# Designed miniproteins, single chains, continued (2): the designs that were tried, part 53

Each design is a single chain, and the fold is of that chain. pLDDT is the mean over its residues in the fold that is shown.

## One batch from the design tools (miniprotein)

Design m5827
Fold by ESMFold2-Fast:
Structure m5827 (fold): chain A 111 residues (1-111)
Amino acid sequence: AVEANPNSATAYLNLGNALFFQGNLDAANQNLQKAIELNPNNASAYLNLATIYIAKGDADKAEANLNKAIEIAGSANPAALGNLALLYLQKGDYASADAYAAKAIAINKAK
C-alpha cells in the first residue's frame, strides 16, 4: 500500500460516489473528473461518470466514458453492463436495454 494522500485518485472517487448517491450530480462529476486527472487508468471513475451523464441525459458523454472504462478494464463487468442498459433505455432502445440488464443479472447470479 502507498501512503494515504488527501489528493489521491481513490479519495476523489469515493467522494464523487458519495455525492452521486446524495443526488449532487454536479459535485459528483467534479470529484470524479479529479480522480481521472490523478489516475487516468481508473476504470471505476469512468464507469461512475458514465452513470452521472446518463442521469443528466448526456448520452454521448455517457457512451464515451463507458467505452473508456471497458477499454481500461479489458471487459464489461456487471456495472458496465448496467450502464449500457441505462444508456440504451435513455436512447429508447428497450430491447438492447433489457438484454444488457439480463446479462448483468446473470453474471451476478453466477457469483
Scores: mean pLDDT 77

Design m5828
Fold by ESMFold2-Fast:
Structure m5828 (fold): chain A 91 residues (1-91)
Amino acid sequence: HMEEIVENVLKKYENIKKKITDEDELARALAGAIFEELVRAGEPSLENAKKIIDEIAKKTGDKSLAEKVKQLMEENKDVIEKIRETLEAER
């Protein structure tokens, strides 16, 4: 259900951008929203996060924000992998 995750993230993005005007803060908030939705869906991988970011970039046209979010995800890939492993262990 990638489409459902993308739509949920887009709804959060619309709310976040009303409150956050700084692009770096917006990128951090968006990264958190993407990861939260992926965890809820049981698919918290960096690969899936990048797919969601690419779809958001297509729908919003904001390539700069999308690249910043991807960079933040790559910088935190070890944390993302640890959370994925923890969720798998709980199954």
Scores: mean pLDDT 76

Design m5829
Fold by ESMFold2-Fast:
Order: C-alpha cells, then sequence, then structure tokens
Structure m5829 (fold): chain A 75 residues (1-75)
C-alpha cells in the first residue's frame, strides 16, 4: 500500500501506525515539505528505501519488488 503524505502532521500519524524497523519505500516531488516529512520518518526508526524515481507508481512497484511493509509518496 502506498500512502500520500503532504504534511509533517500526516507523516507523524503514519509513523505511529508501524513498529520501529519497518521497511518503508519512499518517493517525493523533491519539495522542502517532502524532505521535512521524510525526516519525521527517519526519526521514527524506519528502514527507508529510495524508490529511485519521484512518482507514486515507482514507489508502489518498489514496495512489491522488495516486499516492503509500506510505501509513501511525499509532497
Amino acid sequence: MVYGISSVEQAEEFAKTLPKGSKIVYGSDGSPSAWESLNVLRKAGFELIDAGESSREAVEKKVKELGADAGVYLV
């Protein structure tokens, strides 16, 4: 499942849904707000994996390839 995260508050809520050490694939639009949200996920102790492309579809594909716990697209 890929989650859209458009604010720090949404990132904080998402971080509460999964245990520390969960594997999360992320993509972003490269905006400053996306990087702020990514830092929330880093502090939560997730294993963060860059999708290599900044699109929701690329994140979904990478989640399936790696058997990750979740995907996020950051804007």
Scores: mean pLDDT 81

Design m5830
Fold by ESMFold2-Fast:
Structure m5830 (fold): chain A 107 residues (1-107)
Amino acid sequence: KEEIYKKLLEEEEKLIEEFEEEAKKLAEELKGDRAAQLRARAELTIKFVEKMIEKAKELGADEKIIEALEKYKEIAEEVLELLKEGKVEEAVELYRKKLEELSEEFE
């Protein structure tokens, strides 16, 4: 149980580093377009969480951990849809609110 959690955290750390580098590259390429930058970041977040779900399932992680990751993915997908509609401020507010609710639920 504890070893699975430790391995999952190690995989998360590696994926965070990879996706932060990609996010920096996209921020430079999309310089001056805030909506496009946020959209690209949301798309990267979805890919990151998908890889975390795959790793969690591979390692036999607790169903609650997988459920938390799936809920985080749903939040990122909802944020992306608002960004595609040009609703940047609503997307940021939705992300903050739902991420806070998710954090409280799984603490």
Scores: mean pLDDT 76

Design m5831
Fold by ESMFold2-Fast:
Structure m5831 (fold): chain A 81 residues (1-81)
Amino acid sequence: SPRDQALAQLEELVEAAAREYPEETELIEAMRNLLETAKREQWSLDELAVAARILAQEAKERGYEKLAEQLERLADEIRRL
């Protein structure tokens, strides 16, 4: 489903972030907790897009521009599903 596709893409970005920034334990834990909540509460595509934008803003504030851009692109892609 479009929702499962969006969730899988978000999960892929979270795991990529965990590989590139292993020292960012708090950020990675927050991202994983958000993903688990999205799965448990069956968030809509709109809610997933908002979540991706929130994570993009957090990445940007920490200076991770590439991760922020990837999350922003994902949010836009989810909006098109």
Scores: mean pLDDT 81

Design m5832
Fold by ESMFold2-Fast:
Structure m5832 (fold): chain A 91 residues (1-91)
Amino acid sequence: SLPPLTDENLRRAALLIARHFAENSEKADELLLRTLLRSLGLSEEEIEEFLRLLRENPEEAAERLFELVRDNEELGELLIQRALAIEQREK
């Protein structure tokens, strides 16, 4: 089962995702990140703004991801699922 959708868990998931994609920026990684951001409801313009923010400050990008999902249970569950998938692949 998924972790509870608390602010703490959502922030941790967002930070894990942001740090992972800041450190892994190959074309395949960028495609995965773009796909996730579209699933979270971002437009193509918002995705480009997010990618710029991620390059400048991954922690601010993480806060942006948290704000996107905090008031939407379905998006919060998606974010946590993606964070867990990333963590599992690194083990």
Scores: mean pLDDT 85

Design m5833
Fold by ESMFold2-Fast:
Structure m5833 (fold): chain A 56 residues (1-56)
Amino acid sequence: ASLEELEAAVKEAQEALKSGDDLDWLYKLSPSTALLLSSTPEMLTKKHKQEVYEAL
């Protein structure tokens, strides 16, 4: 996996989270992307943070 792919995925995931979209696609995309998002708590609501931790 390239850094460019990971960067694009994180960017897309952050935009989806800002819109309040479902995180199901994030786990299908990459577990590492979910882990990166969980390290940025400001970008996640309490609900989304819990969903990420439970899915990992």
Scores: mean pLDDT 56

Design m5834
Fold by ESMFold2-Fast:
Structure m5834 (fold): chain A 89 residues (1-89)
Amino acid sequence: KEEEYKKKVEELEKKYPEIIEKIKKENPNATPLELYYNALAILAEEKGIDLEEIVKEVEEKARASEPTQENREKLMEEIIELLEKRLKE
């Protein structure tokens, strides 16, 4: 999981080094998952994809009663999958 996101961040850094550098500078303690999420969010915004609408859709579908760190990571992963799908189109 963590190793997979680290690899995805490295691939994005090859294509968009300025975006990854900016995110790392603003979030020096970010995990690979958080770095990848933020990078996809910036790319989605540049393409005119409504990030807030995607986040709302995922949150409504996967609504959990207890906001644990593990549940938060699962929500972030689902948002990433939707963003990857939208950006690929």
Scores: mean pLDDT 74

Design m5835
Fold by ESMFold2-Fast:
Structure m5835 (fold): chain A 67 residues (1-67)
Amino acid sequence: MSYEEVKEEVLREADEIEREALRRYLETGETPDSAAVHARIRELVRRKAEEHGLSEEEVEELLKLVL
C-alpha cells in the first residue's frame, strides 16, 4: 500500500472518530471530550504506522493533518 493510500485511510478513519463523538453528543447530550478524541486519533495514526511501516516523519505529517 502506498503512503498516499494510507494517508487517505487515516483521514477517513479520523473523520469517523470525530463523527462518532458528535453522534454520541447528539444522542446523549454528553459534551465530547476533545482530549479523548485526539488520543483516539493519535492511536489510529500509531496503529497505521505499525501496520504499514511508516517513518516517524510520515507519522508526524499525518498527525499535523488530522489534529
Scores: mean pLDDT 80

Design m5836
Fold by ESMFold2-Fast:
Structure m5836 (fold): chain A 78 residues (1-78)
Amino acid sequence: GVEEAIEFLKKLGIEFDEKFPVVSKADGKEMTAEQWIRATLNLLLFAGFSRETAVGAAIEVGVASMGEKARELALKVA
């Protein structure tokens, strides 16, 4: 479910707090909210979660990290 998807993200060291945007450690570039949501959705889908679960988890984590605008972005990229 959504709770297991969120736990999976936490185990990968993906922090979700209000200090977004996320800075990529690979190239030092700041990720946009849309890029972060797309990456999170793709990661969860690749891990075998359903699209409904992946979208739900991306919305919950995104809203917690970036505020309510993340809900609209997640629905736009889903």
Scores: mean pLDDT 67

Design m5837
Fold by ESMFold2-Fast:
Structure m5837 (fold): chain A 77 residues (1-77)
Amino acid sequence: SSNDIVTEAAQEIAEILRDAPPEERSRLVRRVSTAIMNGDEEKAVKYVEEARERGVLTEEQAEKIKKIAKEAVEKVK
């Protein structure tokens, strides 16, 4: 189901962010998961890039999370 796809993506993103500050991790996971559920790839990518620009995650982490989000959005459609 779409909920299973979003839950799996959220868990993968949370694992990538395990060393990030807890509040920033929870916020980004929630925002990206909501965007995935809505099929909004552009918004998901925007949230990841904003977090990278603020120094919450590395460029490598941003690329991995964007890939997960894009793949999840495609599966939810």
Scores: mean pLDDT 86

Design m5838
Fold by ESMFold2-Fast:
Structure m5838 (fold): chain A 98 residues (1-98)
Amino acid sequence: STEEIIEKLLEEIKTTDDVEKIEKYIKAILYLTDDEKEAYIRILKTLGVPEEEAEKAAEEWMKQKEANKNKPTAQQVLAKLKEEQEKAAKEVLEELKA
């Protein structure tokens, strides 16, 4: 299931010192999740951010995205981020099949 994949990626983030792998797994989780805010909180907690700070950071991020959703520059940046997240998710899913 998608949740089992997300849990596995969060555990791998805890145990690896490879910054590029951590970034790839974060992007994959954000693409695969059906709840971006909850996934963002879980990622921050996995990286050692206290729960209350992670919740505030996630709320502020979602608020900023909503406030800027109709700005052309924000739309271009978010589209690029989504493309990077999709690429990371495809690579991670292929690695998990091996």
Scores: mean pLDDT 84

Design m5839
Fold by ESMFold2-Fast:
Structure m5839 (fold): chain A 83 residues (1-83)
Amino acid sequence: MAIPVDKEAEAAAAEKLMEEAKKSTGRKRSALLTAAMLLASLSGDKEVEKKVYETASELLEEESSSETDKKLADRLKAQAEKL
């Protein structure tokens, strides 16, 4: 049967994936960041969600100089500021 969602476990998993993303590059980093953002949003922990979005924005700006990635980083930062 379906197991109830453990929001604290989701928040902890999001932070762990974000730390792993910091140690990774390229597609692996992108995948880890996407998973971390999803788990943080599902956790409902606004502090964790804000931290994950801010970190994702910073890492995206560090790895890419493209205007598309800069706009994405700006959107992630704006999302974090709304939390």
Scores: mean pLDDT 74

Design m5840
Fold by ESMFold2-Fast:
Structure m5840 (fold): chain A 69 residues (1-69)
Amino acid sequence: AEEFAKRARDAAEKGDAIGTANAVYEAGLKYGSKEAFDYALKAMIATLSGQKEDAAYWGEKGAKVAKEA
């Protein structure tokens, strides 16, 4: 879970929308959280909009919520 959150944050800070979404998506699959997919979409949209801080926030939150499910 912590590793997925770190991967999502690092990818978002680099402007890697696909990497950010994939990190949250993999966490969602591993922990069975459907909410993780919504957070992956939000992180991807923020990254594509150049909002790296928002992308990192949604990516990290999505990975953590996936673990809690």
Scores: mean pLDDT 70

Design m5841
Fold by ESMFold2-Fast:
Structure m5841 (fold): chain A 81 residues (1-81)
Amino acid sequence: MDMEEAKATLEYSIANARAEVAEIGRELGVEEALLAEMERAIEEAKKAIAAIDAGDEAAAKAALEATQRAVARLAAVAEAA
């Protein structure tokens, strides 16, 4: 259950992330920095989705933790702006 729910959340977030992050980045004057951290977060999220699809729960958890760290870094860039 948790992995399928996590996958759906990641897919939804990826689909909407670029437009939202670009808008926030423009408003804060750090669009390029936010987009760079967003692309890192998307890469980790895609790894998590791939691991979930493969049924590798251990790899999925590791990739989800990496995704959470990437999202925290994105938030830190926005907060520093």
Scores: mean pLDDT 75

Design m5842
Fold by ESMFold2-Fast:
Structure m5842 (fold): chain A 91 residues (1-91)
Amino acid sequence: MEEILESASEGAKYAGKVFREAAEIADKKVAELKEEIEERLKKGESLEKIEEEVKKKIEELLKNNEGAERLGLTMAEIDIEAYLKELKKKE
């Protein structure tokens, strides 16, 4: 398997590695943020307040990170925005 990847262009191999690292970062961040959102909802905090604060937190993280971390955080933002929209539909 590594031999097949080695025969690809260095750019393609690098892009694949960055994407895999970003996906792992995204999965972890999405899990952490979903747990935070669910815990805050259980404590009686408003969904609107939670959404605003979570979005601001992600925006600040995006400004302070680059490469695979930034890509992963961007993916996590998309997933969390979708999750928050689904929570609003259930009201």
Scores: mean pLDDT 77

Design m5843
Fold by ESMFold2-Fast:
Structure m5843 (fold): chain A 79 residues (1-79)
Amino acid sequence: MKEEFKKALEEAYKSPLQKRAEILKTLLDNLGTEENRKIFLEVLEEMAKKGNPLARIELDVLRALEEIYRALDKIEASR
């Protein structure tokens, strides 16, 4: 899984914007499990530490999205 996430991100970064968005959406769809999400974040952290600015941005966005999704889940449960 970790190697698959890394390869998909590297392919996304080499792709045009539209194709990159499609690859990233597929990766996000595969983050349905807690385990896969942890592995994906670990890959992004590793790539960001190696100086990949896109990996840094995506890591920050995903962390923000996790907070938003948790907040939305609580709001929906309260309705």
Scores: mean pLDDT 70

Design m5844
Fold by ESMFold2-Fast:
Structure m5844 (fold): chain A 84 residues (1-84)
Amino acid sequence: ETAAVLERLRAALEARPEALAEGRALLEELEALVKQGRLEEAQALNDEALARMERGLAGDEEAAALAGGVLAVQAARTQEELAA
């Protein structure tokens, strides 16, 4: 079932490829807040991102594309960390 969810998010991202840049910006903002010790703001932004992901799973294609973009950027960053 997780694989089916990820496939739906991937399809939404393919329909809206600009969401990849939006997902990257969101993750960079979260990381910057954490590095600055602004944990309450980071938590609020993360909670908003999770709410958007839930809307995407409920059929909001724009929210699904953004969630797909965030996951794709996270996967790429994980690959970079593993390669470093």
Scores: mean pLDDT 75

Design m5845
Fold by ESMFold2-Fast:
Structure m5845 (fold): chain A 70 residues (1-70)
Amino acid sequence: GARLEALLERANRLGVRLVLEGRVDPEKDSGFAIFERAVEELVRRGEISEEEARELLEQHRKILQGELTL
């Protein structure tokens, strides 16, 4: 729903900031690894629950798995 989409957008924007701050390396870290790091930061900030973080990561993995199956 709208909440999940907003959280995905926020995590992606935070991922970009982490790259710009040199906290993750897009040459060494996969897009998924950068996404995981951004989700962890959202939990640390108290913006999402640990349960919501787990669900976001599971959905992202399933999407990647589906793309690889095609």
Scores: mean pLDDT 74

Design m5846
Fold by ESMFold2-Fast:
Structure m5846 (fold): chain A 74 residues (1-74)
Amino acid sequence: GPPSPGISLSGKTLEELIEELGDPSLPLEVAKRLAILLLRLAPLPQERLDAGIEEIRAAKSNEEVKAILRRYLG
């Protein structure tokens, strides 16, 4: 069958992934997509997931994406 899309963490912790999302060498659109994916995979209630996604979409820098994700994931 066709391959299913999945997330590869490459043995990294959630904190290390969040730190990488704040890296200015990572394109902002990629950082936003990864942050939204991490929120969707986290055991968050729907209201927090929706709020987190909206905040990430509104973020203007990788640092803002990282700060938002830390507030929602730990």
Scores: mean pLDDT 75

Design m5847
Fold by ESMFold2-Fast:
Structure m5847 (fold): chain A 61 residues (1-61)
Amino acid sequence: SKVEELLERFRKEFPTLTVDQRNALLAEIYAEAKTLPEDERRELLAGVGRIYQEEVEKRLA
C-alpha cells in the first residue's frame, strides 16, 4: 500500500539524514498524507510519529 511504502521509506531514510533533509522529508510525507483517505492518513501519521520517537530516544541514549 502507499502507507506501507511511505513508512518503509521514512524508516530507512530518516536516521541517515541531516536536520534540513529530515524537515524536507517530513514535509513531503505530510503533503502525501493530505491526498490519502482519513483512515490511511491516520495510519501514516501514527507510523511516522512512532519512527520519529524511536530515533529521538536512540539519540538521547
Scores: mean pLDDT 81

Design m5848
Fold by ESMFold2-Fast:
Structure m5848 (fold): chain A 80 residues (1-80)
Amino acid sequence: LPPMSNAERARAVLEGAVAQGLLKAGDIVSDGELASALGISRGTASKALRELAEQGLVEVVPGRGARVTEALAARGQAAA
């Protein structure tokens, strides 16, 4: 299997959740929820969310996790 970064895995999970109607632009995803979904530590999930924020796909919300941007939501909907 090709190696995927934790940020790429996080992006795939979030895009899939948007495609299934479970997430929308403006929704907040906690680092704990993402960690549970990916089977990784909360610290690793937090790092992945920060990498996605650098790409404009989420917006970090201190103390809560990250907010889904319209860019991520559009990508998830296009994949559906």
Scores: mean pLDDT 79

Design m5849
Fold by ESMFold2-Fast:
Structure m5849 (fold): chain A 98 residues (1-98)
Amino acid sequence: SNEERVRELLETVIRDLELAKKLLEEHRDDVRKQVVVNLLLVASSTELELVVRISEDPEIRRKAEEVIELINKAGTNPEKALEYLEEAIRLLEEMLAS
């Protein structure tokens, strides 16, 4: 079902953003790990764009769009990236609890 697909995508995004957060906290000056972080952010945004497309719940669509914006801000604002990722993960956890 679309609901099962949405759940799987949200769970995948949470795992990827938690990994990105860990790499930023532990290895912020490692260029190779920064490339991995960027790939995780791009993959997460792409997966959430699919959530927006397939979800029939307008609240899930709205929150997914908000999370995409937070991921974009994390990618463009290194000094606040951890704050944006924490907020993104929080919203994704709320979406799973719904």
Scores: mean pLDDT 88

Design m5850
Fold by ESMFold2-Fast:
Structure m5850 (fold): chain A 80 residues (1-80)
Amino acid sequence: MYKFELELEESGIKVEVTLSEEGEVEDSKLLSDKVLSDKERLALLEAVNYIKEKIKNKEEIPEVLTLVFNGVTVKIKKLE
């Protein structure tokens, strides 16, 4: 089981995502009382899909990674 924190750098919104060994989403928790825009929701979905692909392919995921999707910066942090 893998746990990641995803941060939207521009808004400061954080989401915690838990994935199985097979790369399936088991849980997701919004760590902020802010409302996500449609653009931010799509960026988070693309970031989660990136993580899912890495897990399914058994590739190592860095402890910290920053990705940009359609002008939204998503910081991915691997939790212990």
Scores: mean pLDDT 82

Design m5851
Fold by ESMFold2-Fast:
Structure m5851 (fold): chain A 87 residues (1-87)
Amino acid sequence: RKLVEEAIKQLEGELAQVQALYAEKRANLSAEQQAQIDAAFAQLAKLLDELKALSKAKVIDRQKVLDIVAQADKLLRQIRAIIESAP
């Protein structure tokens, strides 16, 4: 219901913001840092797909939604930390 819909919108918004920041800072990052960020974005896309699948379920598993949100938040923080570590 509202929880999973809000989680999807929040994650899509945060993902767009971090992607814009990455595009701006990408040239200042090492190839290894870029690979780490690209891998994290792939994981975030998979988590977003899982949230969208859960939103279509007849009964929403609230704990599963919260677990996915926690994983996405951790990945978003890791991406930001890598970008902010660049000069």
Scores: mean pLDDT 82

Design m5852
Fold by ESMFold2-Fast:
Structure m5852 (fold): chain A 69 residues (1-69)
Amino acid sequence: MSKGQQYALRGSYYLDQGDLEKATEYVKKSIKQDGPDDPLSLTVMSRVYEAQGDLKKAEEYRQKAIQSS
């Protein structure tokens, strides 16, 4: 896996643990490493925003992930 994909998976792990700050940190690292159009990173970012209650950004990133797939 790319370094960005490894960061995205770590972000997903922290999201499952309820650590939204760490989840956000690792997803941002993933986007910086692999770029903003990686579907995995966009999907995890969408879930982070959903967990934070930012449903508008969650939907925005979900649509980006679909278009990038």
Scores: mean pLDDT 77

Design m5853
Fold by ESMFold2-Fast:
Structure m5853 (fold): chain A 85 residues (1-85)
Amino acid sequence: SLLEKLFEERLKQAEEDLKKNPNNALALVILAVKYYKEGNLEKALEYAKKAQAINPNFIENTAEGLESLGLDEEAEILRELYEKL
């Protein structure tokens, strides 16, 4: 679907950004969503925790951004991960 392609594009960008800066909070948050979708909760929480440590407001701000793109499932995953931190 178009929404799946939008998330894949965001994920590809996040992986490239993280190679350049391992502390890129947006990239860490997007990878946390990827690992959650893959069923790897341990890695999802690890990446979300790293992003929260860099900028505690960034998880919610990113979830709002994903919702504005129609990526509601991914935004919900982020909020669920944040509640587990």
Scores: mean pLDDT 81

Design m5854
Fold by ESMFold2-Fast:
Structure m5854 (fold): chain A 67 residues (1-67)
Amino acid sequence: DAVKLGLELITTVNAGASGDLEQMDRSQERLLELKKKAEELGLTTDDLFKIAVEVDPSARKFRPVLL
């Protein structure tokens, strides 16, 4: 479900920006999992970002973290 991946992306990027080292470390692992799931669906990280922005427009601010 691409919408679910988009929502998980928003949550993961927010966790990565928390400043908590353990939470940031876990978010990096989760970003790699989301990237692999996207590749299984034939989607890029940019495609996931577009889905995330469609669900939550405030997610636009997170694009630099994904690149």
Scores: mean pLDDT 68

Design m5855
Fold by ESMFold2-Fast:
Structure m5855 (fold): chain A 96 residues (1-96)
Amino acid sequence: MSREELYREILDGLQPRIDELEKTVKETVKKAIEAAKNGDKKTLSRYVAILTGLYLEVSLGLQAAEELPDADPETVARLRKIKELIEEGFKKIDEL
């Protein structure tokens, strides 16, 4: 019960922000890749730190949504997609 209540609070805080979160992730991934291509290590480091924070937030939100029996399947799908966008961004940076 205490764990379910914690997960509900996490999801309630994230769900209204999913559209903004997806947009922020897409923009940050693009900027990180551009910085990597340009050899701008300072800018790249900043965006990697931001993406790492976003990755942790999305991963916690996804875990909360998957563990809750009444979670909206669309919310689960969107959080999973956002997590995958960050993972693909890191992969592209590592391959440059």
Scores: mean pLDDT 85

Design m5856
Fold by ESMFold2-Fast:
Structure m5856 (fold): chain A 70 residues (1-70)
Amino acid sequence: GPLTEAQAQRLVDAHVAHGVSREEAEEAVRAANAMAETPSNKVAREVGRKLREIGDAIEEGLKTGKVLPG
């Protein structure tokens, strides 16, 4: 999917830190990542784009201490 395993794990951990259950967070991230792998669907492509942006923001937040870079 558009999220790497590491990015998906960090997104799950972020949701858990904000009060979402681990099981619910894992299911939501998995479903969104899987939907983004659907062939040539405009919605799936947009979901994939947003997931990559979220993944990049998480990585940047971990490096610079900013969770949301903009």
Scores: mean pLDDT 68

Design m5857
Fold by ESMFold2-Fast:
Structure m5857 (fold): chain A 59 residues (1-59)
Amino acid sequence: SLLRALEIVAEAHRMIEEGASREEVERFAREQGLDPETVLRAALTGDPAALSAVVRQLR
């Protein structure tokens, strides 16, 4: 769902701002069942296409 996608991307962004490594964020994305590069792109850039891809990857 859109709300869940926004929550995941916001958490990934927060992790990055708090100094988390790329590997930590990628692990978080995998634990959510998502492609790590898509989550990183959405969190780092706010790209609407990346956010849409996160929404599509969620159950």
Scores: mean pLDDT 84

Design m5858
Fold by ESMFold2-Fast:
Structure m5858 (fold): chain A 101 residues (1-101)
Amino acid sequence: SQSALRKVTVKQFRWLTLVSETDFTMERMRRLRVPASEALAALDERLADINEELQDFNATLDQIGADEPELQAQLDDMRARANAQLQATQSRVATERASIA
């Protein structure tokens, strides 16, 4: 239904915001040369947040797909996009973490 797709759009805005904020946080930490211990703690928290959002988004898509199977193709496209962007962000965070540790 349109209401189900609207719910997914709201959830999509959440993880898009998280991706953007994570990238800005990493750039700001580099610019300000924050202490390694603080930077590592912040990056670990961001990895946890990204994993939580990915699980929440996938669970939301699973529930909608179970209730409205006719939307499955559209939900699969949205899932692929979310997984690609969030995993790319996790890789950037992991690379940043490795450069500090």
Scores: mean pLDDT 87

Design m5859
Fold by ESMFold2-Fast:
Structure m5859 (fold): chain A 65 residues (1-65)
Amino acid sequence: MNERIGEAGRLIYQRAGFSPQQATQLAAALGEMLEAGASVEELTAYLVAQGVPEAVAREAAEVAA
């Protein structure tokens, strides 16, 4: 995992109220989506669908990319 994916997971854990395990799973999913060519908008939409607040989701998606 690169440093950006790890930082995205930290934002989800610290600001969205997810557990470290849930944040790690979401960060891993973001990494897989990026490898598949997903955009920041697609990452943001995925995180919002998982219950991450939109502002945190967007910041995490931008950091991950």
Scores: mean pLDDT 82

Design m5860
Fold by ESMFold2-Fast:
Structure m5860 (fold): chain A 79 residues (1-79)
Amino acid sequence: NLEEKAAEIGREQARNPGSPDPLPPLPEPLSLLEQVRASLSGILSYNTKMSEEEAAQLGRDMARVLSGEELEKIKLKKV
């Protein structure tokens, strides 16, 4: 399940808020999960107080956006 994989990426990044060094973007094309990971890493660098569950939900929302699923059902966290 793409959304759950994105949620796990979010939880892992929230659990390890060590501010990983910025990496250059991978050569295109990127998989949807790699795109979620890169975007989520950037967002979490601006919101280091985000809980694991909040980061997981953000990952799910981004996976839905990138996969083209129903946008009106996505709950995006605004900072």
Scores: mean pLDDT 62

Design m5861
Fold by ESMFold2-Fast:
Structure m5861 (fold): chain A 68 residues (1-68)
Amino acid sequence: SMKENLEKAIKMINELAEEAKKLKDGEAAHKLRLERGEEISKLAEGLSEEQGEEVQEAVAKFAEAANE
């Protein structure tokens, strides 16, 4: 269902943030983000505009935390 895809996408974004913190190799971190980003994008293709906004908000919060 779209709700399950939304929850899975948000969980995957949060897990990506934690995995990226553990990587000390910038190339490995970049590869992980590319692979996970593709999976998240596929999950988001069937979502409503409102659900897509929730995914984008989670991504924005991850990016903000990474810059601090």
Scores: mean pLDDT 69

